# Ledger of designs, part 69: designed miniproteins, single chains, continued (5)

Each design is a single chain, and the fold is of that chain. pLDDT is the mean over its residues in the fold that is shown.

## One batch from the design tools (miniprotein)

Design m18383
Fold by ESMFold2-Fast:
Structure m18383 (fold): chain A 87 residues (1-87)
Amino acid sequence: LTPRPPKEELLARLEKQLEEDLATLEKEGAPEVYIELVRLVYEALRALVEGRREEALRLMEEALEKAKKLGLIDDEEAARLLASVRA
């Protein structure tokens, strides 16, 4: 198995992925609210990598609530995703 990279390298990879995802959304003409949702998800992932699990969970809960309000996921899907983060 490949050894896990240090936290700084993981954060750099997350930043690159965020940049690519934002470029795709911008190219597709996504509304600002979807761009904000994607940023919020990446902030939660960054907090998780930094070991701030409880803060990451709260940010993820905010992202899932926003996604539900936008009609991207339902309550059942949000509950399943949140359970996966807690596992």
Scores: mean pLDDT 74

Design m18384
Fold by ESMFold2-Fast:
Structure m18384 (fold): chain A 66 residues (1-66)
Amino acid sequence: MSEEQRRAVIDALVRDQGLSEEQARAIVDELERNGEIDVDALAERLGLSPARVAAAVATAIRVLTA
């Protein structure tokens, strides 16, 4: 993704989903590297619920496809 897209996703995750900047960056990096997210594994790594990771991923995809 572009740097502008990456910034927009991080900003949306922090503001709209209440994630830390570190958690938002980890989600963006996972999307950029793998294209496919293991929600349960990522939730364990970030100390979030799977539902919060799923909501964050959905928000990221919406920002990227807008």
Scores: mean pLDDT 80

Design m18385
Fold by ESMFold2-Fast:
Structure m18385 (fold): chain A 88 residues (1-88)
Amino acid sequence: DEEKEDLKKSLEESLAKTNAVLEELKKWAEENGDKEMVEKIEKARELIEKAVEYALNNDVSKPENAKKIAELLKEAMELMKEVLEKKK
């Protein structure tokens, strides 16, 4: 299934770019001695990775599957909002 391989590559590339940004934010938090922010960044990374894994293993055209992916991403976004607000 060529379409699944293309989706996998696209998601892996997006995940790599996201992980690069999260790594920079983690370094910033570590430099500021903010262990709580480091933990929030790592949890956001885990949630994003779970969302990508769920998308690769499930039919994303189904509303129930799309909702689960959205819930994981929403939780990750809420954690990242706290990190970004503190960085400002």
Scores: mean pLDDT 78

Design m18386
Fold by ESMFold2-Fast:
Structure m18386 (fold): chain A 80 residues (1-80)
Amino acid sequence: MTNEERLKRALELAKQNEANPDVKASALVGAARLAIEQGNKELLKKYAKELKEVAPKVTNPSVREAAKETAKRAEEAAKK
């Protein structure tokens, strides 16, 4: 599976599971990490915002921490 296919799948899962913050956050973390690798600043800004909004709603501590860390890294990458 290509990185583009993985990104599309992750975003599809996030959309289908808008009511499940843990699944949405996991999908957005994956999408944001791919955007960091690609250097796409506009996607980084978008995903950082969405991760910040979902992180407080996440019940799994590991997913919550990953969402917070990924949001911070995405914001920092977008500023470069």
Scores: mean pLDDT 76

Design m18387
Fold by ESMFold2-Fast:
Structure m18387 (fold): chain A 98 residues (1-98)
Amino acid sequence: MIPLPELLTPEQRKLAEEIFKKYNAEVISVEGGELEVDGARYRWARIEAKTKDGKKIILEADRVEGNAPGVRALPERFSYIILDENNNIIESGSVVLE
């Protein structure tokens, strides 16, 4: 299994692992990057997993690190979507964290 990115909080990691376990999903890709905004870092990650029955799970996480003025305008998010074999959304969730 491809390891989950360090960007995820313990709570986000637990939720991701619970989703993967529920669907018997295997992580197939992890992408991420960072952007420096006003001295703070905006970090993002996108995780894709697939199930044996042809479903795809996409998780996205964003995090702001640092104490720069204006950085609080960027949302910190954890979201997921589950797609069937025809790319129809069958489940989704989103959490905005402070």
Scores: mean pLDDT 72

Design m18388
Fold by ESMFold2-Fast:
Structure m18388 (fold): chain A 65 residues (1-65)
Amino acid sequence: SSKFVAALVEAMGIGVEEGVDISIKKVGDKTKLLLRGDPEAVKRAKERIQPLVDENPDLEVEAVE
């Protein structure tokens, strides 16, 4: 849906602003955003992305070690 696509675009923009790498992975019926980079930047990006995930049940975000 357009709402889901808008959330993905915004999340990718947050990743660029925070300097983290975002990989997109399909897991069953969900789209998972995998964040890699400096731990502090990843934490900030995840916190900024969390509201988008909360509004989109088919979207998940995870920090990758």
Scores: mean pLDDT 84

Design m18389
Fold by ESMFold2-Fast:
Structure m18389 (fold): chain A 63 residues (1-63)
Amino acid sequence: MTVLSPAQLEELKRGLLARLDELGRAHPEFREELDRLRERVRAARTQEELLRVAQELAELERR
């Protein structure tokens, strides 16, 4: 997708927040890092910002 509608952007945010919540339950040691990522997801206005958060989340999942 070249451009996301507001509804699609909100769906992507919900998916990322769900993944952050799951990782937080499995790995309490990541709480501070995950809290920062949740704030960035909520503040994000573009797909690019959300993709950046998704990349950082994937890096945490590899640890």
Scores: mean pLDDT 79

Design m18390
Fold by ESMFold2-Fast:
Structure m18390 (fold): chain A 75 residues (1-75)
Amino acid sequence: MELKKRLEKVAKEIKKIINDKLPSLDKKSQKIAEEGLKYIDQALKAIKNNEPLSKILDLVTQATKKLVELQKLQQ
């Protein structure tokens, strides 16, 4: 239960970071950001539905990879 609460906070923070970046992104970067948001929304839904921790971790990890890809594209 405690770990799922921490993952929920992390997922919400990633969602905030991506949403804050969206207005300044080009079309190519926006597609990557949208994919990241899709994974985060799936992770938040999985948390709400008490799905297995492994599934939640995978979704948060995929969203984090999209955030890293977005950061590299800006450089």
Scores: mean pLDDT 82

Design m18391
Fold by ESMFold2-Fast:
Structure m18391 (fold): chain A 79 residues (1-79)
Amino acid sequence: SHMAEQGRKLGEEITQRARDEAERLVKEGASPETMTRAAAQILQEARAKAEEDPGVRSELLAGGREGVGVMVELASRQV
């Protein structure tokens, strides 16, 4: 389905953005709290887009969850 392919691409973009933002925050010496807030924003954006188009929901939410997981792991390594 074209919608599933679009969702997968959007999920990949969200995951990549989360990785890039996490790396930037780590280099800047950001606190785990700052990383947690950034992760929450990325997940909220993913949920908002998933709500707009149910056909891409599963793939888009999977990407958001993966991105949040990366940021949480990096935050844990900072303590």
Scores: mean pLDDT 71

Design m18392
Fold by ESMFold2-Fast:
Structure m18392 (fold): chain A 91 residues (1-91)
Amino acid sequence: MEELREAIDELIELVEEASKEMSPEKQLEVGILIGIALIYLGLSERFDDEELLKKAARLVIEAGRLALEYTTNEELKKKIEEAIKKIEELL
């Protein structure tokens, strides 16, 4: 499960990078998904709960998919797509 945590952290960093060029409305939409995911990540660490970690992963994938829709940076899109695929393979 450590590999899944690392993959989630990587996708969060990529989504945060993509969000820098988004409108405030789109940043809020993506930020809400990341915020909820971070709550589930904290709870998964506290309670050693794999299902909470998987819930966090799914929310970060949703945020990543929105970032793909909203970003115009083609290199960043490829990195986000690869990060989403890696998380999906670990679920």
Scores: mean pLDDT 85

Design m18393
Fold by ESMFold2-Fast:
Order: C-alpha cells, then sequence, then structure tokens
Structure m18393 (fold): chain A 111 residues (1-111)
C-alpha cells in the first residue's frame, strides 16, 4: 500500500542516516522538511517524492515507480547519503535544484 511504501521510505532514510553518523535532531529536521516539500509540490506520497528527486521522474511516473519497494529504498538511501555528504552526486539534473535547496536549507538551520 501507499502507506506501507511511505513508511518504508521513512524507515530506510532514518536507518541509513543514523548509520552515516547524522544526529537524530538533524534526521528529524530533514525528514520533516522532505515531507512538507512533498505535500507543497502536490505529492501525496513521500516515497513518490523521494523517487522523483533521485530519478528525475514527474508526478504520475514517480507515483508508479514508487510502487517498487527496491526503488523506494534506493532513493531513500541515496538522499540520506547526499545529506550526510553535502553532495548532489547521483541526482538527476531535473531534480538537482530541489535537492540543492533541501541541502542548503538543512545546513542553514543546523549549522
Amino acid sequence: SKEELDELARRTFVETARRLGMSDAFIDLELKTLEQLAKALGYESLAAFLVSLVYGLRGKEAEEAAKDPELVKEAARTLARLFAEGSLDGLSPERARHAANLLSFGKGLVL
């Protein structure tokens, strides 16, 4: 279900970020920011939004791709790594600006 895939996205992001040494406070802030941006951009699903950011897919295509739990886990791991590293490597050009804004916003609030 969509709820199960969104929970998979949240869990995978948190577990990966903790393993990479990010603080719980920073992880909570980044996850809440991702969820708020997903809603603001019209995504009903966190999983679809993460897949959109990593693979550069649009709206409905992202929703369909997010039905694959392996793509959801890969997207969540990729974003957690990028936040930990402060890098945009591995992101599609179409979504790089949104990810760059997320990284800049997180650093501005916690640094």
Scores: mean pLDDT 73

Design m18394
Fold by ESMFold2-Fast:
Structure m18394 (fold): chain A 80 residues (1-80)
Amino acid sequence: DRARLRALLEELERMLREMQAQGVPLAEQMRRAAAFFEEAGLHTLAEYYRAQLALHEAGRAPDAAEKAIGAAAVALGESI
């Protein structure tokens, strides 16, 4: 359901914004995003964020906010 997916993305954005305001490291933000999607039953998105965390730790990934939009588009089959 698109309404449920929009609500989940809105909640994720709020959570990440709060973490950024608190100075939480990007790696922890990505880990929390993965846990958020796993708890919501969106396992593909959770796996994607875990993979992006690994790339970030290797110094090759963009920030978590940009990845949130990209992962949502890819995993949900929406075009931008």
Scores: mean pLDDT 68

Design m18395
Fold by ESMFold2-Fast:
Structure m18395 (fold): chain A 77 residues (1-77)
Amino acid sequence: MSLEQLAEMLMREAGLSREDAEKVAEAFAEFFKDKDLTKITNSDLEAFFKYLEEKYGLKLSEEQKEKVTKILSSTVL
């Protein structure tokens, strides 16, 4: 899946703005670049959301985090 397609899913299903969806997609690609996606744990996802906040300045609500996790799990995990 392309980053653009992932961003569009995040906008539609998680209710993120285009800018926030693009940040999530880019951050995911960079953070998990060298990771085995089939072995991602809940602690890896928590670390990802912290990375997103620290590097991109994007703090998601708990509801948004749950929706993002579901999208990532169904699409790339």
Scores: mean pLDDT 77

Design m18396
Fold by ESMFold2-Fast:
Structure m18396 (fold): chain A 93 residues (1-93)
Amino acid sequence: SMMLEEIKERGRELAGELAILEEMGLISDEEREELEKIGKEVEKSGDLEALVKALEELLRRIKEERLSEEQRREIEERVKENLERVERLKKEL
């Protein structure tokens, strides 16, 4: 199913976003592990609401940080695009 593959891709994209945020020091190792569990659960269950909430929280944290323009381009737009795609996918279910 194309829909299931897109759900899995959104979970994998979250994992990539979490790696960047950890490298920037914006999330802890513990927070990364907790959020990665959400991505893995979405891949198994298709629960897009959990993924939306995780992405919204990450975007909120990113907006509160004093990031350079380069750092903001690397992560904020990426998280925003992933969230927009997940919300679109949710409307198609």
Scores: mean pLDDT 79

Design m18397
Fold by ESMFold2-Fast:
Structure m18397 (fold): chain A 65 residues (1-65)
Amino acid sequence: MEEILKKYQELQKELSGKDMTPSTKGSSPEMREVTLAVNRALGYTPTEEDQRKAEEAKKKLKEEL
């Protein structure tokens, strides 16, 4: 668990270096890449497939509405 926290802090430092201020609305493809990297660091490698399924489910909900 402490190792995961350490990697999380390293990722935060990398984001800070890129001046990623939380002010933009909408997710950029770059932000998606960061999310995937974090999930992989946490030991969740097939994250893109899981995210695609979640997005598909959300699309169906929006289409039904």
Scores: mean pLDDT 56

Design m18398
Fold by ESMFold2-Fast:
Structure m18398 (fold): chain A 61 residues (1-61)
Amino acid sequence: MTVLEIEAEPEVAPFAYSLVSSGAEVKVEGRRVTVTLPKDASEEEIEATRRLMEKISKSRL
């Protein structure tokens, strides 16, 4: 099971719930976004999610 964590602007962080696939568990705590990927997630899925989270981390509204 892979856990990814980033820090994002509070206005942007809730968008992680809609942008991450339904197979992953998303938790938003203020600025912290934690995504827990399924145990069977491929390396490609993990890297795609990491890239998406980097985008969220750099986004501003």
Scores: mean pLDDT 76

Design m18399
Fold by ESMFold2-Fast:
Parts: C-alpha cells; sequence; structure tokens
Structure m18399 (fold): chain A 62 residues (1-62)
C-alpha cells in the first residue's frame, strides 16, 4: 500500500533508461546501460527486483 511512490520512481527510472538506450546505436552499449540500470534500481528498490528484471529483459529483447 505505502509503496506507490517507490513503484512510480522505478517506472520513471526504467522509462528514462529505455529512452536513453533507444538513442544508442551500439547494441552492446545499449545492453550495458540497461544492465547497469537494473543493478542500480534493484539495489535501491529490492522489493521490485522481479518487476525490474522483467522490464529490462523485455527492453533487451526488443
Amino acid sequence: MMDDIDRALVDMGLAVAELAASRIEDPAARRELLDRTRDWLVKRYPQYADYIDERVDRAIRE
């Protein structure tokens, strides 16, 4: 119930990372950015680790 703000911050962080990754031409550099974003967000919001992993995996596969 009290985690609505944390979920919104995670969603915003992922959206910004996905937008930044879409501007990178090198696929390896894009993956590295998304992997670093996952690691950083999981350390800050471990309660959303599964959700973060799913979002990053989807971004990498597209």
Scores: mean pLDDT 79

Design m18400
Fold by ESMFold2-Fast:
Structure m18400 (fold): chain A 100 residues (1-100)
Amino acid sequence: MRERAEELVEEAIRKAREAADLLDSSEDLRLQAAGALALMQLAVAELSEDLVERAEGVKRAARHLKEAAEEAEDKELSEKVKELAEEAIRLAEEAIRLAE
C-alpha cells in the first residue's frame, strides 16, 4: 500500500506541475506569479520524507492553482487548470488515505 500511495503522490505532483506550467506560460502576470509560486510549493513538498506531508503540500499548491484559474479570462485555460488541480487534490487525498 505504501508503494501505491507514493505512486499517487508522484502522479499528483505531475498533474499539479502541468497546471502550474500552464499558468506560468500565460501572458497574465498574476497567473504567471501563481504558477511560479505553485512550482516552488511543489518543490518544497518533494523535499519532505513524510508521504502525508508531501501529499498535503501538493494539495495546498493545487488549491492555489485552482483559485488562480478562476481569475483567468481564457475559459479554456481556466477549465484545464481546474481539472488538473482537482485531479491532483483527489490523487493526494487517496495517497493520504492509503498511507494512514
Scores: mean pLDDT 84

Design m18401
Fold by ESMFold2-Fast:
Structure m18401 (fold): chain A 78 residues (1-78)
Amino acid sequence: MEEEKRRLAEEVKKEFEKKIEEGKKLIEEGKSKEEVADKLAAAYADALNTAVEYPEAKEVALEQAKKAGELAKKVAAE
């Protein structure tokens, strides 16, 4: 049970780091700010849902949500 909790946190971290990296790639490719912000906002929402559904991964999920949300706000703010 404790090992499953740690494993879940690691999986959540890897999954959301990948989604954030995809968002950064869209910025590098010169995609519209609206398209990039939507992509990152989706990652933010998914991370928040993960924090609610899996309390064991809450800290990692909230950290990833903060990263995605911060990047989305910076892109949307011009």
Scores: mean pLDDT 79

Design m18402
Fold by ESMFold2-Fast:
Structure m18402 (fold): chain A 58 residues (1-58)
Amino acid sequence: SNEEAEKIAKEILGDNFVKAEILPSGVLRLYVKEIPPVEAIIELMKKLGVDALQLIVL
């Protein structure tokens, strides 16, 4: 769910997190202030069970 995605993203990204949504295609659309470390992206994708990410940097 989008609420679960947002909770997990906040735990991993902290203040860098803006918004997260899982699209009908199963792609995670992640809005951030700055590009996160690769390790943080890998952990987030693992916890959410997604295999594709669209990153939007604000």
Scores: mean pLDDT 84

Design m18403
Fold by ESMFold2-Fast:
Structure m18403 (fold): chain A 73 residues (1-73)
Amino acid sequence: MEIVAEHVLVDTPTRLVVGLLLRFPESVSEEEQRRLAEERARELIEARGYRTVRVEVHVISPTEVGVLATGEA
């Protein structure tokens, strides 16, 4: 798994919104890509001191997944 792009969309003392683009090997199933993408987004939000309240996962291609994650303090 590779983080191709990371964008901070909202960064306030009470709210963090991050967009991620993740790339996977072709051997990884769509279901597993979605699970790993959600896990990575949650880890990123929590590492920054926020509680994860929403994660949206969008399959872009067989090897690329977009994630929009929202955290609150």
Scores: mean pLDDT 82

Design m18404
Fold by ESMFold2-Fast:
Structure m18404 (fold): chain A 87 residues (1-87)
Amino acid sequence: MGKFEEAVEIALNVADVLARLAEEEGDLETAKRLEELRKKIEEAGKKKDTEGLAEYSEEVARLAEELGRPLLAEAARHAAELAREAA
């Protein structure tokens, strides 16, 4: 699997897990933002948009930090780095 495809997969998985966690904690606004980011990541994946994927992955990482999930934030940052390396 290429670096770009790996980045898409990691970013989608992290966004999905965080959206579920935010919903479980009753933070419906953050869950909605993560669902919107997931759709943007899917679109970036289809268009092979490396810069968009990196940007959206960094936003996911920021939301992960706000939710107190440092390992998920690290995974999202790794996805952003892989996306930039694929450019």
Scores: mean pLDDT 86

Design m18405
Fold by ESMFold2-Fast:
Structure m18405 (fold): chain A 61 residues (1-61)
Amino acid sequence: HEWVYRTSPDGSERRLAEPAGDRSDEVALLQHTLDQGVREADFSPEEVEAMRATLDAVLNP
């Protein structure tokens, strides 16, 4: 699978609108958003930890 995501510096386009429905799509979006946000320093450490905790809970129920 290939996903093309870009974190915009203006923040307006950082959170792209994605179609809801599939849990897999939600998880993939969260993973990619976290990776991009961490790399770009878009998120605070607390936000990163909160998102990672949510992702871990979803992947390891």
Scores: mean pLDDT 56

Design m18406
Fold by ESMFold2-Fast:
Structure m18406 (fold): chain A 80 residues (1-80)
Amino acid sequence: MAEEKIKKAQEALKKGDYLEAIKYGLEAVKAGLEALRNGEDPAVATGRVLSGIGEALTAALNAVKNGEISREEALELLAK
């Protein structure tokens, strides 16, 4: 599940859909944290969380750079 969200975030980034990429990246983080809670291998779950953070952060920076969202909105989307 988290891997599919990461893949969707990467596809959205390629298309320039930065807001969609942020959403999928954050969903991947949430899924990775849930997997950790459910007793999945910590190394695997941590890798999914880090990948989700990376995609979400890259998308947020590009969205701000392109004027799609403000810096404040990007920080709000990345919070929690």
Scores: mean pLDDT 74

Design m18407
Fold by ESMFold2-Fast:
Structure m18407 (fold): chain A 71 residues (1-71)
Amino acid sequence: AQAAADARGQEVADYIRKAFDEEYIKKLPKELQEKVKKARELWESPDTSGDKLAELSNVLKEIILALKKEK
């Protein structure tokens, strides 16, 4: 049960690392670039409250869904 959640978490972490790559960000549509910037701000925030983590999770989900739609 936990293995699927861990795999998704690792995939999300890999997307965040790619989002820190300026070359990758430049290739994204402007709408996704805004979402990536927001995700980076939330990821780099020292606030690890449940509300901030939920907001980060929602933004990352939107980015992942948009990237899958480009395929």
Scores: mean pLDDT 65

Design m18408
Fold by ESMFold2-Fast:
Structure m18408 (fold): chain A 100 residues (1-100)
Amino acid sequence: MSQEEIIEKAVKRFEELLKKYGFSDEAIKAATEFFREVLEKLKPTEKYVDFILNYLEKVITPETAKYLSTLSEEELKRALKDMLKFIFTIVGDKEALEIL
């Protein structure tokens, strides 16, 4: 799978997660655009993308989605950035932390 295919598949999976929990079209667009930009800079392997998305799917539950859906586009991007920072810190990916 090409890098472009890995990124597009990841962005679609993230979009589906947000749609499942009733995020607005504007929020979905803002969050998915931010996520795409991070992945384009990071150029992750498919396995690493799956790890990131599996973590996001565990954190974005009905309870947390209820809170996140009340946030502005900028607050939602910040929350996503903080979630990604936490993931990159756990795995020790210093280069990924500099991208954020």
Scores: mean pLDDT 85

Design m18409
Fold by ESMFold2-Fast:
Structure m18409 (fold): chain A 79 residues (1-79)
Amino acid sequence: MEEAERAYEAGDYRAAAELAVKKWVEEAEKLFGKEKAKEFEERVGPLVVEYAEALAAGDEEKAKALFEEIKKKMEEIYA
């Protein structure tokens, strides 16, 4: 978490989001297994990075669209 926070403080929101996704993938692997964690990383990871960048840019409409897509993908993976 501290590495993601450091990247965020440096203004590198992409790196911060990528580090957060890696941590979430590690936690998902412990809870749901490697296959579900891999699906999360591949299908949701890039969307989380784009979502963080959209929020940082103040693009609320794009952030909302990405959030809905993330929610849908997570439901497909963890339903």
Scores: mean pLDDT 74

Design m18410
Fold by ESMFold2-Fast:
Formats: sequence, C-alpha cells, structure tokens
Structure m18410 (fold): chain A 76 residues (1-76)
Amino acid sequence: SEIEELTKLLESPDRITRFIALGKLAKLGTEEALEAIKKYLETLATPEDRGILRAVAKETTSEEIKELIEKYLKSL
C-alpha cells in the first residue's frame, strides 16, 4: 500500500527522501498516516528533523497530525 511504501521511506538515510515521505503522509491525513507519523516521532525522529517537521506541520490539512508534530517539537 502507499502507506507501507511511505513508512519504509521514513527509514531512509536521505533527509530529502524522509521529507517527501512525511509530507505525503501528512497530505493524506488518514488515520493510518497519523499512526505512521506517530511511530516515526517515537522511534526514528532526531533533532535534525526539526526543520522538516515544522514544514510538514505548516502544510498539513490534518489538525491531528499538526498537533502531534507540534507536541513533539515542544518536547525537544
């Protein structure tokens, strides 16, 4: 599925690939996309992702995804 493919890309060592995957998941705004982003923030996200996460939060139409990312950024 698209969600599975995008979730795999979140594990990429390439920052641009991870940014594209996060942006696409955030644009989908589905429950499955929210869960994928939540897992990323809990397991794979690093402080280096701060800029990418801010951009994704600004562009998403999902209030739940935006709140999730903003909560993570405040925890840093």
Scores: mean pLDDT 82

Design m18411
Fold by ESMFold2-Fast:
Structure m18411 (fold): chain A 88 residues (1-88)
Amino acid sequence: MEIFEEAVKRTVESILATGLPEAPEVAELVREGARALEEGREEEAFELLKEAVRLGAKAEGIELSEEEIDRAARRALEMLKKALEAGE
């Protein structure tokens, strides 16, 4: 449980780039993505992380291109995978 929440926190911090999660909705989307990854639904997790990146950027007043959103979501996905695996 704590490892799961730690993975969510680290992923949110990576997405927001400001070191602090400003939007609870971003953490909720990341948590849903982490659950999808645990269930083997990696493509669904990636789409959830893309939405988390979009919402996080909007909350911080940052305008991102679709390419930047894709890159940030891929980075978040890899970090989330590694954080969840570290608990085994």
Scores: mean pLDDT 72

Design m18412
Fold by ESMFold2-Fast:
Structure m18412 (fold): chain A 97 residues (1-97)
Amino acid sequence: MEERRRLLERLNRALLRGIRAILAGDEEAAEEAIREIEEIAREAERLGLPEVARAAREVVELLRRALELRREDPDAIAEIIGLALRALGVVLELELR
């Protein structure tokens, strides 16, 4: 339980950093946040926490889509925010279980 809580705290912090970086157009910071979330997914699998690993991988996919959208169409802020809210929802659903 402590390991799960620690990973969820790290996932939340990395997600918020990723969202902030994407909205700011800081591609390097966004990629760093995404890499950290990928590391969290691998650590969750190693610890036998498959739901956390799945959630982290889904968050990675949503953030990569948001980053790609930000590169292609900087004015697509509403769609980028939508992807960010979906990523937040994934983590919140996991915490409420």
Scores: mean pLDDT 84

Design m18413
Fold by ESMFold2-Fast:
Structure m18413 (fold): chain A 65 residues (1-65)
Amino acid sequence: SKEELKAEGDKLFDELLELARQKNPDLVGQIEALKARYDQAVDAGNLDEAKALIETLKKMIEKLK
C-alpha cells in the first residue's frame, strides 16, 4: 500500500542519510535529491517509480555498509 511504501522509504532514507553523514558526506546532497523525487512519486501515486527508488536506496545502503 501507499502507507506501507511511505513508511519503508522513510526508514531507508533515514538509515542512508545517517550512513552518508558518517562515511561519505559528499553523498548527502544526492540522497536529499532522491528523497525529494521519492516524495513526489508517492504524492503523484507513481508507486512503480517509488518502488524502483526503494530498490536503489537498498543498494546504496549495502554499498556504504
Scores: mean pLDDT 83

Design m18414
Fold by ESMFold2-Fast:
Structure m18414 (fold): chain A 79 residues (1-79)
Amino acid sequence: FNKRLSDAEELYEEAWKKLSEEEKKKLLELENKALEAGASQAEVVEIEMKYLAELGILSEEEAEYITKVAKEAVERTLK
């Protein structure tokens, strides 16, 4: 799991570096709106990953991978 978590984090960091300032601002707005609506951390990650895939910065497969790893991390902290 630790390697999968590290791989997902690295993939997200590289995606973040490719974002323009306006795209970064939009991503933060999406995160804040989701959190205000009571979304879980895993749901916030899913929303962010969909946005990055829509921009073409991540493939759909990469976005799905990061989302699955984030959901697994949340599940591991609940029990």
Scores: mean pLDDT 75

Design m18415
Fold by ESMFold2-Fast:
Structure m18415 (fold): chain A 65 residues (1-65)
Amino acid sequence: SLEEKIEELKKEKDRLQTELDNLYARAVATTDPEERARLMAEIVELSNRLFQLDVEIKKLEKELK
C-alpha cells in the first residue's frame, strides 16, 4: 500500500540519518585532514540522498490525503 511504502521510506531515512551521525562523529574525531575531507564528501553525498528521500516521502504523503 501507499502507507507501507511511506513507512519503508521513513525507515530508510532513519537508517541513513544514523549513518550520517556516525560519519559526523568520525569526521570530528579524526586528526587526519585527508580522512576528514573524505568523510565530509561522504556526508555531503548522504545528505543529498536524505534530501531526495524526504522529497519523495512528502510527495507520497500528499497523494495519501
Scores: mean pLDDT 85

Design m18416
Fold by ESMFold2-Fast:
Structure m18416 (fold): chain A 93 residues (1-93)
Amino acid sequence: MVKEEIDKLAEEAGLSPEVREEIYKRMEDAENEKEALINAYSVMATEALRQGKKELAEKYKEKALSHIDDPEERKTFEEGFKRAEELIEKRKK
């Protein structure tokens, strides 16, 4: 089950219970298993950025992209990730 795999990754990334709940909600909103995985990795990558773990964020970003076959969807994901980066940098004060 996808949930067990995400739970292991969440423990490895040191995610808080609140972030884990957000991942599960995003997975429930997904129409299929691939979308659920993309959503989960996206939240993990964003949280890694908030913690200053750039290498970990990059790894989760690549894992999300590996599940996206459509070039337009890949571009949308990359743009969304960059916007999340900008928002995190603005909150650094």
Scores: mean pLDDT 73

Design m18417
Fold by ESMFold2-Fast:
Structure m18417 (fold): chain A 79 residues (1-79)
Amino acid sequence: MEEIERLLKEVEEAIARAEAALAAGDYQAALDHLRRAQELIKRALEEAEKAGILDETVKRLEPLARRGQALLDEVLAAL
């Protein structure tokens, strides 16, 4: 339970850092933060599956994953 909550918070923080890096024009830092967010999402889904709360966790991750994908698309379009 605590591990999943920590991972969800870390995903949100990684996406926020990617947004800040993109706003600053630091595309490499934005990509690094998005890669970190993707890794954290995978770990959160694995832990959620083990804990039997996958559906609830997916609903919480969906808006974050969608935002991360939109940021990735924006960074790649700027390169």
Scores: mean pLDDT 85

Design m18418
Fold by ESMFold2-Fast:
Structure m18418 (fold): chain A 58 residues (1-58)
Amino acid sequence: EFEEVLEGLREDMRRSFENYLKYLKKKGIKLTPEELEQLRARFEAEMDEFLAKIKEKH
């Protein structure tokens, strides 16, 4: 089902984002808890927008 595909994409995108945060930490980029929360919120909003656009095309 298409909804299953969208949930799979959501999970994959979240996984990639968490891996990206780990990469930034490894690279020595210091994020405060507030900066991390802002990045997560921005990512979630952008992901929702992206998935909504895919859903529209269906």
Scores: mean pLDDT 82

